# Designed miniproteins, single chains, part 17

Each design is a single chain, and the fold is of that chain. pLDDT is the mean over its residues in the fold that is shown.

## One batch from the design tools (miniprotein)

Design m564
Fold by ESMFold2-Fast:
Structure m564 (fold): chain A 69 residues (1-69)
Amino acid sequence: SALEEARAAAGRVLALYEQGKLDATVAMAAAHEILEVAPDSPHAKAALEAARAGDVEAAVAAIRRLYEE
């Protein structure tokens, strides 16, 4: 399902964050990928807005909400 694909993408982003490999550009690209499969996701939209502002921590928090729900 689209939700399962979005959750898998979110999990990959969280793994990059734990490895210290996540920056705002990578977070923004991942949020776009999630929005392509789940365009109505408020968490993916929040992650994209945070990443565009350069707020990696807020982007990760939004992506974590999507992954854990």
Scores: mean pLDDT 81

Design m565
Fold by ESMFold2-Fast:
Structure m565 (fold): chain A 67 residues (1-67)
Amino acid sequence: KVEEVLKLCRERAKPDGKVTISEAAEAISKVTGVPRLECRRELREVGGEYLTLEQVEEAVKKILEKK
């Protein structure tokens, strides 16, 4: 599931390799079934509004650990 989220984020990543919190939250929600609001909260704690793929991976691991 982590790899599926990262694949979606890589497709949407800007030239600097970053994705917006909204794009990352949508990808995590679609892959894991966790509500987007919960995903946004975890992403904000890791890196805020604009995230690297490493920060997205960290957030996904935390979300999956809590389930």
Scores: mean pLDDT 76

Design m566
Fold by ESMFold2-Fast:
Formats: sequence, structure tokens, C-alpha cells
Structure m566 (fold): chain A 60 residues (1-60)
Amino acid sequence: SLEEVVEETRRRIAAARTPDEVLDAFGEGVDRILELGGASPEAVEAIRELNDLANERLAA
């Protein structure tokens, strides 16, 4: 489900230790979210939240 993919992606990003791991988790997650939910409000909000998390992890 969309919710399962979002939660899995959030967990992967949070657990990532390298920039490559963050980028892989975020990219895979966004592709899967868009495949399942398209541009729905739920999908858009989830992607924004995951983008914020990824940016925080990538901060130098």
C-alpha cells in the first residue's frame, strides 16, 4: 500500500549512514509512491515530508 511504502522509505532514510544510502532510499521511495498514488494530496504530502527528512540527513 501507499502507507507501507511511505513508512518503509521513511525508515530507510532515517537509518541511512551515507549520502548514497539517503539518495537511494529517497529516489526509490518517491518512484514507488508516485506509481501507487500518483499526484494525490496524500502522496504529495508524504513526498514533501520524506524530502525534508532526506535534506536533513544530507546536510553538511
Scores: mean pLDDT 81

Design m567
Fold by ESMFold2-Fast:
Structure m567 (fold): chain A 90 residues (1-90)
Amino acid sequence: SEKEELVRKEAKTMVEDLKKRVSQYPEIAAKANEMLDEAIQLLENGEPLSVVIEKLEELKDFLSQYNPQLAREAGALVEWLKKAQEAVEK
């Protein structure tokens, strides 16, 4: 689906932007970047968007222990991707 390809491209851009923000926090950067890189690989490998959402929810939960603002940013990405998934399925 052309719609799904656009969603995956935009999601990858959003994940890469979040990775740049997380990289400013050395104490959490290594583990958070591991999860973000896994999300990018899931998007590039054409894995279901539901699997990508699950990985980003794990990231949000991790970030909530260390940085509430980054957790909110990850949460916003999760909510955006859930809505995009629903739109692709219609």
Scores: mean pLDDT 86

Design m568
Fold by ESMFold2-Fast:
Structure m568 (fold): chain A 63 residues (1-63)
Amino acid sequence: SVEEAEKLVEEAKGDIAKLLESLPAELQDAVAEALSELIRKKGSKVTLEDIRRVVVEVVREHL
């Protein structure tokens, strides 16, 4: 659920690998691709809030 995804992002605290390992397998690829695009666009300016927003959006699209 969206609430569970938000908790996983908060628990990972910016550790993208830990975050991806915590997600269901079917969401891992979609989230990894979305986060890769975010990093490509913003580079070192990526914030934890940016990561949370992207993860929540992907989870909502797959509900």
Scores: mean pLDDT 74

Design m569
Fold by ESMFold2-Fast:
Structure m569 (fold): chain A 68 residues (1-68)
Amino acid sequence: SAAREAAVAELVALFRAQPVLSRSELAAILDRLGARYGLSREEVEEAALRAVLEYADATGQAPVVLDD
């Protein structure tokens, strides 16, 4: 969907700006994206997975999620 594609693009841009995030920070970002784009938890999780894969493909590295 257009909403999911927009969420993916926003997450990829965020990972490029901040490649290291805490689990709490990422959870808050995903919650805000779900609210902004009208996505369910499952749709937001799918967008997050796709964003990680697109970021890794573009940079050769996965974003780093630190334990809180």
Scores: mean pLDDT 84

Design m570
Fold by ESMFold2-Fast:
Structure m570 (fold): chain A 60 residues (1-60)
Amino acid sequence: SDRAALAAEVASLFQQWQKSSPEDRPAYIDKLKGLRRELEARGWESLAQATANVIAQAQK
């Protein structure tokens, strides 16, 4: 499903963020922010909120 595919993409981007160099990390955060907006536009609030929490944790 589209929802499962987007959830997998969020997980994949977070894993890539964890493995990336400090200078590459902002690009992955920007991609995660883009996915959060897409999830919000689709009305998938729970997955959008989970993605927002991942972004907040990554920027801590």
Scores: mean pLDDT 83

Design m571
Fold by ESMFold2-Fast:
Structure m571 (fold): chain A 84 residues (1-84)
Amino acid sequence: MTAMKVIEETEEYIKANPDLSQEEIRKLVSRAVAEALRIIGLEEQARLAIRRGDREEARRAIRELEEEGAERELLEELRERLEE
């Protein structure tokens, strides 16, 4: 799950770096949340486009997900559904 992975990786980074200030932690969390919300929105756009048979919109949303660093498993799932 791409959005959850962004959050999980941020949590792991914070745990691995106990010298981080509260301000640095807050900035990391805020960026992770914004990134997760962006990924969730793009995933929903891709799934809706696939259901509607809008291949151009689906390809655009999948490309943007890839640019955002979405998980390979999610990208493969969406591409497979697009080929159906």
Scores: mean pLDDT 79

Design m572
Fold by ESMFold2-Fast:
Structure m572 (fold): chain A 105 residues (1-105)
Amino acid sequence: MEELAREIAYAYALLAIDAALREGLLSEEEARELRERLREMMEAGAPAAEILAEVARAIALRVPGMTEEEADAIAARIAAGARRFVETATREEMEKMLERLKSLL
């Protein structure tokens, strides 16, 4: 189940990067570098919460007027949400979510 949670987090992260790129919050190069960093986290077995926190923080810091403290707070809230989902979701719910997210990539 932890492996499924990481795959879900990674798929969400890729969709978030694509959305930020379309909104002009990230350049093509910044998006590429963030995707590589997230891939390294996946290979290292980072928890789903950490993967989502990393992408949330990176994108938040690109929002005009965003402080590091505010970005950290957003990342912490996202990580807390991810942990709750992993604790409460069934394997079947996780597999269904992963299939849906992959269809959007």
Scores: mean pLDDT 84

Design m573
Fold by ESMFold2-Fast:
Structure m573 (fold): chain A 74 residues (1-74)
Amino acid sequence: MTGREVADELQRTNVAGAGSNGLPAFGPGGLSREEIREILRNGATFGSVTIPALGDRLSDETIEEIVDYIFNPQ
């Protein structure tokens, strides 16, 4: 998987679940870049939402690309 493909999958999943699953805010006022990076590497659970661990599937470079995409939405 490329970072862009995973970022697109996460964005699609976020849009599909937005408002219904209580997804956390990614970015200013919510999670930091370092926290998002750790979540992508190790996985995390936020209420009813579980983010799978991607560290075994993705390179550090790919994770950084995803962090950039999520943290800096428009």
Scores: mean pLDDT 60

Design m574
Fold by ESMFold2-Fast:
Structure m574 (fold): chain A 55 residues (1-55)
Amino acid sequence: GPLSKLQKLKFEAFDFDGDGTLSEEEKRQMEFALSHLDTDGDGTIDEEEFKAFLA
């Protein structure tokens, strides 16, 4: 589903080592990015906004 696709994008974007696990530093950066992209506070981020952030 769409949520699974967004979860993969988040995971791959912040999994800098590509080892399939997020370090504490990677998790911190992900949370920081999510707090900026999730303006509604509903835990949902638009895929387009996420891609714009990564660009």
Scores: mean pLDDT 60

Design m575
Fold by ESMFold2-Fast:
Structure m575 (fold): chain A 61 residues (1-61)
Amino acid sequence: SALDELLAEIKRLIAEGKELEAKYGPTSPEVLAVDQRILELYRQAMEQYGLSSAEIQERLA
């Protein structure tokens, strides 16, 4: 489903962000860009599917 694809993308970006943080540090432009993209996808999931941030986190686990 479109929701499953969106949640899979968020999960992928979280993993990518952790790798970038290890390489460049938590305040690097690379990490900040990924964090911003994750925030945008969280907002999209909340607005389009009525999920809370807690419900998104449960589905990503």
Scores: mean pLDDT 85

Design m576
Fold by ESMFold2-Fast:
Structure m576 (fold): chain A 100 residues (1-100)
Amino acid sequence: AVTLTQSPKSLTVKAGSTVTINCTVTGSEPGEYTLKLVYKNKETGKEVGETEPKTVSVGETATLSFTAPKEPGTYIFYCRAYDKNGRLVGRSEPTTLTVT
Protein backbone atom coordinates (compact mmCIF):
# COMPACT_ATOMS: atom_id res chain seq x y z
CA ALA A 1 0.00 0.00 0.00
CA VAL A 2 1.03 3.62 -0.62
CA THR A 3 0.07 6.91 1.02
CA LEU A 4 -1.52 9.64 -1.09
CA THR A 5 -1.62 13.33 -0.21
CA GLN A 6 -3.96 15.64 -2.08
CA SER A 7 -4.14 19.43 -2.37
CA PRO A 8 -6.16 21.57 -2.09
CA LYS A 9 -8.32 20.01 0.68
CA SER A 10 -11.43 22.01 -0.23
CA LEU A 11 -12.62 24.10 -3.20
CA THR A 12 -15.58 26.23 -4.23
CA VAL A 13 -16.01 26.60 -8.01
CA LYS A 14 -18.61 27.54 -10.59
CA ALA A 15 -20.30 24.75 -12.56
CA GLY A 16 -18.30 23.81 -15.68
CA SER A 17 -15.04 25.44 -14.50
CA THR A 18 -11.67 23.66 -14.60
CA VAL A 19 -10.49 22.09 -11.33
CA THR A 20 -6.80 21.22 -10.83
CA ILE A 21 -5.66 18.89 -8.03
CA ASN A 22 -2.16 17.81 -7.03
CA CYS A 23 -1.73 14.26 -5.74
CA THR A 24 1.58 13.01 -4.32
CA VAL A 25 2.46 9.31 -3.86
CA THR A 26 4.66 8.40 -0.89
CA GLY A 27 5.93 5.01 0.22
CA SER A 28 9.02 3.05 1.19
CA GLU A 29 9.13 0.88 -1.95
CA PRO A 30 10.06 2.38 -5.35
CA GLY A 31 7.61 1.82 -8.17
CA GLU A 32 5.10 3.28 -10.56
CA TYR A 33 1.41 3.78 -9.82
CA THR A 34 -1.52 4.88 -11.93
CA LEU A 35 -3.39 7.76 -10.30
CA LYS A 36 -6.85 9.10 -10.98
CA LEU A 37 -9.49 11.17 -9.21
CA VAL A 38 -13.02 9.90 -8.80
CA TYR A 39 -15.78 12.15 -7.54
CA LYS A 40 -19.11 11.43 -5.93
CA ASN A 41 -22.23 13.35 -5.07
CA LYS A 42 -21.96 13.80 -1.27
CA GLU A 43 -25.69 13.36 -0.58
CA THR A 44 -26.22 10.20 -2.67
CA GLY A 45 -22.71 8.70 -2.58
CA LYS A 46 -23.09 8.07 -6.32
CA GLU A 47 -19.93 8.28 -8.41
CA VAL A 48 -20.41 10.97 -11.07
CA GLY A 49 -17.04 10.94 -12.83
CA GLU A 50 -13.31 10.33 -12.89
CA THR A 51 -10.20 11.82 -14.52
CA GLU A 52 -7.93 10.27 -17.14
CA PRO A 53 -5.34 8.08 -15.37
CA LYS A 54 -1.78 9.39 -14.97
CA THR A 55 1.25 7.21 -14.17
CA VAL A 56 3.76 8.52 -11.59
CA SER A 57 6.67 7.19 -9.55
CA VAL A 58 6.79 7.12 -5.73
CA GLY A 59 7.76 10.58 -4.48
CA GLU A 60 6.27 12.28 -7.57
CA THR A 61 3.31 14.67 -7.72
CA ALA A 62 0.64 14.22 -10.40
CA THR A 63 -1.37 17.22 -11.54
CA LEU A 64 -4.90 16.03 -12.38
CA SER A 65 -7.50 18.29 -13.98
CA PHE A 66 -11.20 17.89 -14.65
CA THR A 67 -14.28 19.95 -15.47
CA ALA A 68 -16.50 20.65 -12.47
CA PRO A 69 -19.99 19.07 -12.71
CA LYS A 70 -22.70 21.19 -14.30
CA GLU A 71 -25.13 20.32 -11.49
CA PRO A 72 -24.58 22.59 -8.45
CA GLY A 73 -24.04 20.79 -5.18
CA THR A 74 -21.47 19.28 -2.82
CA TYR A 75 -19.10 16.63 -4.17
CA ILE A 76 -16.42 14.51 -2.52
CA PHE A 77 -13.36 13.39 -4.48
CA TYR A 78 -10.35 11.17 -3.83
CA CYS A 79 -7.07 10.53 -5.54
CA ARG A 80 -6.74 6.76 -6.00
CA ALA A 81 -3.58 4.76 -6.75
CA TYR A 82 -3.63 1.55 -8.74
CA ASP A 83 -0.81 -0.94 -9.26
CA LYS A 84 0.21 -2.38 -12.65
CA ASN A 85 -2.54 -5.02 -12.37
CA GLY A 86 -5.28 -2.42 -11.82
CA ARG A 87 -5.63 -3.13 -8.08
CA LEU A 88 -6.53 -0.22 -5.80
CA VAL A 89 -3.56 0.15 -3.40
CA GLY A 90 -4.03 3.64 -1.96
CA ARG A 91 -6.49 6.50 -1.49
CA SER A 92 -6.09 10.11 -0.35
CA GLU A 93 -8.14 11.86 2.33
CA PRO A 94 -11.28 13.21 0.64
CA THR A 95 -11.54 16.77 -0.69
CA THR A 96 -14.86 18.61 -0.63
CA LEU A 97 -15.85 20.40 -3.84
CA THR A 98 -18.69 22.91 -3.66
CA VAL A 99 -20.17 23.70 -7.11
CA THR A 100 -22.24 26.90 -7.37
Scores: mean pLDDT 79

Design m577
Fold by ESMFold2-Fast:
Structure m577 (fold): chain A 86 residues (1-86)
Amino acid sequence: MIDQKPPKPLTPEEVERLLQKMKEAGEAARTDIDKFVELLKEIREELKKRGYSDEFIDEVAKGFIGTLYRNGKITKEEAEELLKKL
């Protein structure tokens, strides 16, 4: 069912799990782009099930990719390719 209620706050355990998936995605972003995309897809599906909008999820994903670039974990070209796969 499409439920237009405000998103339910994530529990500390859910936040830790999502942060762990984001860390794994960040480690994969340079060496295994398919694994990175799959991990981002899993994070997206989880957030969408909690009632977060696609616009919010896209902004979070773009921020995450931007953080990987700023921390030197990926190149500018790699960041642009990852943004195209969102």
Scores: mean pLDDT 71

Design m578
Fold by ESMFold2-Fast:
Structure m578 (fold): chain A 87 residues (1-87)
Amino acid sequence: SEVEKKIIEAVKAHADDLIRRYADNPEAVATIEAMRDALIKAVKEGKSLEELREIVEQHAASLPPDVRAQVLKEADALLKEIEEIRK
């Protein structure tokens, strides 16, 4: 659907911004890429906003505190964008 395509594009855009920010941190990039891929899969499976938030929290838990805080901040912005796209 067009809604699904817009959400996947938003997930990729937010992930790309984080990957660029942490380009010198391969471990953080790998975690962000895994989170991106898990979110895209969940979106395709029709998962709720609450389930998407749980995926973000599970992946972010492995990150150092400073990186985790920034990833969670970016993910909050993404989840709000997804909520608006789904309206």
Scores: mean pLDDT 88

Design m579
Fold by ESMFold2-Fast:
Structure m579 (fold): chain A 86 residues (1-86)
Amino acid sequence: MKEETFEFTLPAGETLEETKQAIIDKVKQLLEEKYGIDGNKIKFKVLLETEDRIVISFSNDKISGTVIGEIDKEKNTVHVTVKLKL
């Protein structure tokens, strides 16, 4: 099995829910563009949701992974690490 890691920084949303949705949308885009995986067929599960950190697991029949978002409130950004198993 191949393991891939991606890192990127996004603007944080005004709410934690908006920040979470921005992370999910970017991960769906990444998986579709690089692997041809339909983002609507991926199941996302929030494992941790705090003011400083969001951790999300995702899976479908072919892939699984974990997304870690670290929120910088002073810069209004989130640093995102995606760990993917193919």
Scores: mean pLDDT 83

Design m580
Fold by ESMFold2-Fast:
Structure m580 (fold): chain A 109 residues (1-109)
Amino acid sequence: LPLPEIKSLEELKELARRLLETVAQVVIDIAKKNNLPEVAEEVRKLLSEALEQIDTEAKTPEDILKIFREFAEKVLEIASKLPVEDQLTVEILVRFALRELERAVEKMK
C-alpha cells in the first residue's frame, strides 16, 4: 500500500476514506467467510457513519484521526466475535491503517 504524499486536508480526508473502506471491506469479507452476517452488517453501518463524519464534521487533521480511532475501536470490539486467528488479522490491519494515517498527519505539521 504505497500511500500518496498528503499536502491538504482534502487529500487527508481522501486517504482516511480509502483506509476506512479497506479496513471495512476486509472485515466484511472475513465475517462472510465465517457465516457471521451480523458482523458484516454492523461493520457496514460503522463505515457509513465514519464516512459521513469525515465529510460533515472533520475540520482539522486531528478531527480525522479522532473519527478513525473511534471507528477502529468499534471495529475491534465487533471483531471479538470472529475466530481468534481472524481477530489477529483485523487487529494488525487496523493498527497498520491507523499508523499510516498518523504518519500522514505528522507530515502535515
Scores: mean pLDDT 86

Design m581
Fold by ESMFold2-Fast:
Structure m581 (fold): chain A 69 residues (1-69)
Amino acid sequence: MEEREQALKDVALALRSIGLFWEAELLGRPDLAERARQVAVDASKGKDPEQIEAELARLEGELATARQA
């Protein structure tokens, strides 16, 4: 079950990253889009999920700030 749980988490993190990528593109923030793309790649490779989740939280915060600009 651990393998299945980890695979589902990795997929969820990758999907979140893809969503943030498109949001960043629509906001005209190619820097944030590139970071989101890199996070999606890292998540798909099974890199440290806690670090991936922390980076997603940072990207979400930066996108929230960008929406207020």
Scores: mean pLDDT 78

Design m582
Fold by ESMFold2-Fast:
Structure m582 (fold): chain A 70 residues (1-70)
Amino acid sequence: SRRQKIYEQTLKEFEELVKKLSKMSDVEKIILLQKLEYTVQQIKADPSASEELQKRAEEILKKAKEKAKE
């Protein structure tokens, strides 16, 4: 429950950062992607994380990688 809320808040913060990705330096983009990949792996490895939360995390990572290539 508390862990779920922390994951939801963290993913929301990443969604906001991904919106600003085009304005970031190359170093900032790399750091953001590394942190996001780590967070997604942690959520997927946590058996208490809902399937919906795991899917949302994967979708945010996919979107971030696509925007980083632009």
Scores: mean pLDDT 84

Design m583
Fold by ESMFold2-Fast:
Structure m583 (fold): chain A 66 residues (1-66)
Amino acid sequence: DAAAERQRRIERLKRTHGLSDEEAEAVLFTALGILEAALSFADKYPLPDNLAARPDIERDIAVYRA
C-alpha cells in the first residue's frame, strides 16, 4: 500500500529529524518535485544509467503521491 509506505516515511522523518507533520510533508513534496524532474530528464535524455534508475524513481513517485 503506497499510502501506508508514505505514512511510514513521514513518521521516519519526524522521528529522525524532529520535524512536525507539516515539515515532513514539505520534505516529501520537495522530494517528489526532484524525482519528477529526474524522470523528465531521463525521458528527454535516455542514457543507460537514467534508464536503469527509472523503475525506482517511478516507484518512489507513486509512494510520495499517495
Scores: mean pLDDT 80

Design m584
Fold by ESMFold2-Fast:
Structure m584 (fold): chain A 92 residues (1-92)
Amino acid sequence: MKGDTNIPTPLSGGMKYLANGALSQGGEVIENAFDGATVVIAPEGDTYTAVVIRKDPVSGVEVIESVVTGAASPEEARKTVLDKYKQKLAKL
């Protein structure tokens, strides 16, 4: 229910909450990082976790396309998760 009411924002409901949580922990949210996808990076102790989120342009549903954990830096997390996403797209 709450997800539907937040559709006009770049991320909706739970995904927007997760992005705000990441930012509050010193993470990063990168809109349109690649091919319209959003990257969310969060610190996890000594390492970084990153996710690629794509919004379906027809349904407005947000899908996690790729995840990486255990990266040494936010830059490495971003690079690795985007490389994984690009590899996934190349197989389509």
Scores: mean pLDDT 71

Design m585
Fold by ESMFold2-Fast:
Structure m585 (fold): chain A 94 residues (1-94)
Amino acid sequence: MIPKEKLDEAIRELAKALEKLHPAFSDEVMKREFGLTTEEFLRLVYEDPEKAIELGLTKEQVEELQKIIRDYAEGKLSVEEAAKRIHEILLRKK
C-alpha cells in the first residue's frame, strides 16, 4: 500500500496537471459535473471505487485510473503522461 502522504502528494500534483491540460478539470467545472474538485474526485476513485462507479464511471475506468495514480505515485509515470491517460479514460462512456 502506498503511504498516505505520498498518495496525497501524487493526487495533488495530478489534479494540478489535469487543470493545466483542460479547463474541464477546473474546480468549478468538476464541482458542477461531479460535486467534487479534481483532487477530491481522484481521491474518491482510489479510496472509494464503489462511489466513483455511482458517479458514472465503469469498473474498468476506475481500475485503470487507480493503476495510473499508483504508477505515478511510485515514479513509474511522468505527471504529464499520467494526466493525459486520465483525460483519455474520462472521455470514454459506455
Scores: mean pLDDT 80

Design m586
Fold by ESMFold2-Fast:
Structure m586 (fold): chain A 98 residues (1-98)
Amino acid sequence: GSGGGGVGWLAKQFEEKGEYELAARIYEATAKVLEKRFGPKHPGVGRAYFNAGKYYEKAGDLEKAKEWYQKAAESFRDTDPELAKEAEENLKKVEEKI
């Protein structure tokens, strides 16, 4: 389904302004909050990890993008094989640039 407002909306506002690092930090903070509530393997945490990786990659912070994509892949491994595969593919692309 399409994402609604909230975190997605706020991150999109920063993306529109080219402030990718701020968008990444929003998802990083969201991931930490969700991780404390549900643990690192919850799908919502995995999605926040993946989006943090995506925005760090857009910001040019490839080391942080790698870290967050790796966390996303591990989070999705047992729950969402397709999302785990997407995170692994993005991780591989980022590793090839480092």
Scores: mean pLDDT 82

Design m587
Fold by ESMFold2-Fast:
Structure m587 (fold): chain A 78 residues (1-78)
Amino acid sequence: SEAEELEKEILEKLRELYERDPELALETLRRIQQVGLETRARLRERTGDESAVSEEEALETLKRAKEVVEEAIKKLEA
């Protein structure tokens, strides 16, 4: 449920960005993808347990993705 709520919020904010600035929305999506890769690498290095890491990985990635989208919206408003 927490992951579903975060995903919905991120998607709504990305849609808003796309409607106002499609180029910024695409850059933001690329940053989210990069954050996901970095978070996955970091968690696997720390825990060494691939199965335990996958759920924590998803939540951390969503939280960081939300921050990235919020930063992009602030840039759009500035």
Scores: mean pLDDT 74

Design m588
Fold by ESMFold2-Fast:
Formats: sequence, structure tokens, C-alpha cells
Structure m588 (fold): chain A 118 residues (1-118)
Amino acid sequence: SLVEELLEKIEKGEITYEDLVSALTQLAREKRYDDVAKILLAAAENPETVDLVVKIFRDAVRGVPEELRGFILLAPVGSAEKLYEILKTAIDNLRKQGKVDEAKELEEILEKSFAKKE
């Protein structure tokens, strides 16, 4: 399946930003938000692909693509905890790599998206 192919590419560190965005956009259009979350979490966990997660969240908050923006910014009921885990995982990996600016960018997204969680 598309999800299995993406997970394999992520594990190998060989996924491109274009491949990832295209596939996540397709899954989001199909309202397969659980699959979107699985792919993003896998990319966030891998030190070689975490930079792609930063670009996706950056582009999503700027309105590209709209389907992914809706998932990330509105944190649909049932996926909010998964989104939180993805962001925290990516932030931790970025900090371990010394990518402080990218980590802060994701922390701002996390704070604005989940401010009502204290």
C-alpha cells in the first residue's frame, strides 16, 4: 500500500520532501488522518527525515496544502494526541541535532495549537 511504501522509504532515510507532501496531501483529501499521523510520526522519529517534518508543518501553517493545514491547525477530535506526539518527537530529535531554530518553530506551532491544554 501507499502507507507501507512511505514507511519503508522513511526507515531507509530515502524519502523526498515532494514524495512525502504528495502522499500526505492525498491521504488528507481521503480523510485518512490516522494514516497521515502514522507517516508523520515515523518521519519525526527518524533523525534523517525529521527536517522534512519541519518543512511540512511550516508549509501547512502557511496554507500549503490546505487539506494538511486543516489537519495540523485544527487538530481534529481523535487525532489531537497523535499530532501532539508527532510535534514533541520532532522537537526532541531536532534539539538532539542542535537544530534549535527548527525546534523553536515547531514549539510555537505546538503552543498555539494546544494552548488550551495548559
Scores: mean pLDDT 76

Design m589
Fold by ESMFold2-Fast:
Structure m589 (fold): chain A 100 residues (1-100)
Amino acid sequence: SAAEEERRRLERRLLLEQTRSMLAMALAIEKLALKKAKSEEEKEKVKKEAEEIKKKILEEALKEARERGFEEEAELLEKFIKEKKKVEEIIEALDERLAA
């Protein structure tokens, strides 16, 4: 029983760590694309594509959390989606959660 509880705790943590890593990579890609953008129109396109990638990462993580019964993690991810948090704010919140 203790081994199963520890495994569940690690699986919950791993989901948030993987989500954080994907968001950090997406943010790095967005910053590189913004540096290459030649016009305000191109910058707006990059920002729109970055927002779609963020939403996809969060929605996939939420789906996995729900399927595995990780209720607290699902509520956290759903809140990030509903409140349309910036990627940097989400990363900070995940880092705080993972440090606890």
Scores: mean pLDDT 88

Design m590
Fold by ESMFold2-Fast:
Structure m590 (fold): chain A 59 residues (1-59)
Amino acid sequence: SMVDALSHLDVETLRRGLEVAEQRLADAQAKGASPETIARLQRVVDALREALKKKGVEL
């Protein structure tokens, strides 16, 4: 799964990835991107959050 793949990355890389993913999602929402685009970006954010939680990071 995407979460399992992300679990191999270090916490610093995952935190940076989350910041970028959250910004991309916010930008897409602000620009009125398609529901399909919003859903894909949300899945990336969710996967990064789950990977960080599995590494013991509180969000």
Scores: mean pLDDT 85

Design m591
Fold by ESMFold2-Fast:
Structure m591 (fold): chain A 67 residues (1-67)
Amino acid sequence: MLSEEELREAARKGAEAGGESGAGLAVAYHDLLKQGASREEAEEMVREGGEEAGLSEEAIKRGLDAA
């Protein structure tokens, strides 16, 4: 399992790569689950990663809805 810091960094990179489409956040969510994060932890990390990457709340919602 990746560390919490590595999981959060993966979510942020996914957010940056997908931008406002949210596609990168959707991919990051599933990768976080594969690495052993709970659904609650993965959702929190994706929300934080999207916010840190400067994405809108709408983009974060699109990513989570697509996941």
Scores: mean pLDDT 78

Design m592
Fold by ESMFold2-Fast:
Structure m592 (fold): chain A 94 residues (1-94)
Amino acid sequence: LLEEFKEYVKKAVEYTKKYLETKNPEYEKQALEYWERARELADKLRGEDEAVRTEAQKILGEAIIDLLEYLISLEDTPELRAQLEKAKAKLAEL
């Protein structure tokens, strides 16, 4: 479960970046499919031990930070910087 969750999150991030670079709708479709699969696994992981849930939250937090850093590299805005700092703060509390 946790390993599959990590893989789906990784692929979702990968295809999201490819979509942002190419604007190819096939990459958007793949990104959405992997985000949905990751969400379904996250729902199942909510029933697991606290340690497993914390690790899943760390995986998501790191993915969000990676995407925000990527978006900032494309266009640096105060809103994206604020979201990045919030994401880093939440990850640090885990």
Scores: mean pLDDT 84

Design m593
Fold by ESMFold2-Fast:
Structure m593 (fold): chain A 95 residues (1-95)
Amino acid sequence: LSKDQLDAMLDAFNDQLTDTAKEQLDAVLSDPSTPKSKVVSALVLATYSAQNLYKKGNLQEALDLYQKAIDVGKKYGLDTSGIEAQKARIEKELA
């Protein structure tokens, strides 16, 4: 495989991860009995997907996904300071 072929495959995979992250966050929000381990997994996937969206220049979608992850994490009493710091860094770079 060439580097270009690998990069194209990773881009396609990252697009699927973004859709999965949004679906998992919505599922977590609809079921307050969701175990904390599943909530943490959804937040991790969402933050990686948001970072990939930012790298692609999809700034608003990235910020929206970070905000949704923060809202979910806070609802479940999780420490969201790391996600908030990542979002704030992107907002500062865009100012």
Scores: mean pLDDT 80

Design m594
Fold by ESMFold2-Fast:
Structure m594 (fold): chain A 82 residues (1-82)
Amino acid sequence: MELEKEAEEHLKKAVEALQKGDYDAWVREFARAAAIYEKLGKKDEAELLRQQLEDVLSGHPKREEYLARFDEEYEKALEELK
């Protein structure tokens, strides 16, 4: 239950970052939320967050850079949640 709330707090921070135009923080917070969902066994939720990131970045010149950063932050967060 606490991990679910932690994921929701990361999603709140991600939305706030996106509204401020801080794509670096948005990607990081989304990745951390996705890692928590993966740890909870909610793989579909984790995949949905990555897909939402890809959809928002559709046509963006830095799309590949942000997706790579998402994957890196996601892997780091999974290791931290051991």
Scores: mean pLDDT 84

Design m595
Fold by ESMFold2-Fast:
Structure m595 (fold): chain A 73 residues (1-73)
Amino acid sequence: MPRQRLVIRNEDGEVVFEWESDEEGESVDLSFLEPGRRYTVEASAGDESLRLVFVPYRDAEGRVGLDVLSAER
């Protein structure tokens, strides 16, 4: 199975979260991210890689959503 790696950086380029797993389909709790702040996710699985720039937000019910600003492969 390809290893999955996920690194989240804040606006200053500091790593705020790092996760790695050999299992596909595992969920990651992102509720620790500050709403309205810009973050960069670098994700890889085997030979595939993806970079996302996003801003987390909270709805009226307090649920966390992500506004994706950019996606690069």
Scores: mean pLDDT 71

Design m596
Fold by ESMFold2-Fast:
Structure m596 (fold): chain A 62 residues (1-62)
Amino acid sequence: SAATAELLAAIARHEARRTFEELGLEEGKRVNAQNLARLTALYPEAAAAVRAAIEAVEREFA
């Protein structure tokens, strides 16, 4: 649902930011890619929103 996608994107954005802040860009990219793959497998309907949220955060740290 749209509500599920919005919630998962918000969580992904928060966790991606924390990951980059704690691990740096290189290791953060690796961990966030693994988290994206897992979330995409569990919630394929939210995949696009979650990916966009993580990519937006990655651009802030690049």
Scores: mean pLDDT 83

Design m597
Fold by ESMFold2-Fast:
Structure m597 (fold): chain A 82 residues (1-82)
Amino acid sequence: SAAALWQELGRRLAAELERLAAHLSPEEQVALLDRVLADPAVQAAFKAFQEAAKTGDREAMLQAAEELYAAAVARLRELARP
C-alpha cells in the first residue's frame, strides 16, 4: 500500500539522517530535513509519488518511492557535508 511505502521511506530517511547528522542538535537536524524537503528535485519526486499512488499501479508506486528516496538522500548528503 502507499501508506506502507510512505512509512518505510520515512524510516529509511530517518536512519540516513541519524547516520549523517548525529553530531547535529535535534533543532539543526529538523532544519536540515526542512532544507532537504524544500529542494526542487525532492519536491518533484514527491509529486510523482503522489500521482503514482492515485493510479494504484504498484510498480509505478515502487519506482516513484525509490526515486523520492534517492533524491532525498542525495540532497541530505550534499547538505550534511562538513
Scores: mean pLDDT 82

Design m598
Fold by ESMFold2-Fast:
Structure m598 (fold): chain A 65 residues (1-65)
Amino acid sequence: MIRQPAELPAEVAQLLADARAGRLSPDDLVAGVDALFPTLSPAQRLHAEIELAMVLMEEAVRKLA
């Protein structure tokens, strides 16, 4: 079976989890991920970008749909 992409570091995963739980604003999520982005591998960056886009799209759809 196709394995999932490179697993995100705990710090990035925690930011995404907090944002999805409504405990972190989209702006704080973007700032947090951006600060950690230089420490990520190319595969982790791609994974983080996809997850970030999903969270931001969910928030935008909820507010602007």
Scores: mean pLDDT 75

Design m599
Fold by ESMFold2-Fast:
Structure m599 (fold): chain A 73 residues (1-73)
Amino acid sequence: SSKELALSELDELLKSGSDDEIIAYASELLRSGKAKVSDVLAVLKKHNREDLLKPIIDKDVEKGVEDIKRAVS
């Protein structure tokens, strides 16, 4: 499924990518609806990178607020 492929890509980024790349990719998965917060957290837990969850959520919320501002302007 597209969700399984997306989470597999996130898993690979956690092995080889930078924190910025992981945050950008995971926040986009949440924004696009391809993955839930619980799905992202499960992958982060496998790599002991739960510290990245807050930055990921913050980035997703930031994008959501900007989308709302653009819609009402």
Scores: mean pLDDT 82

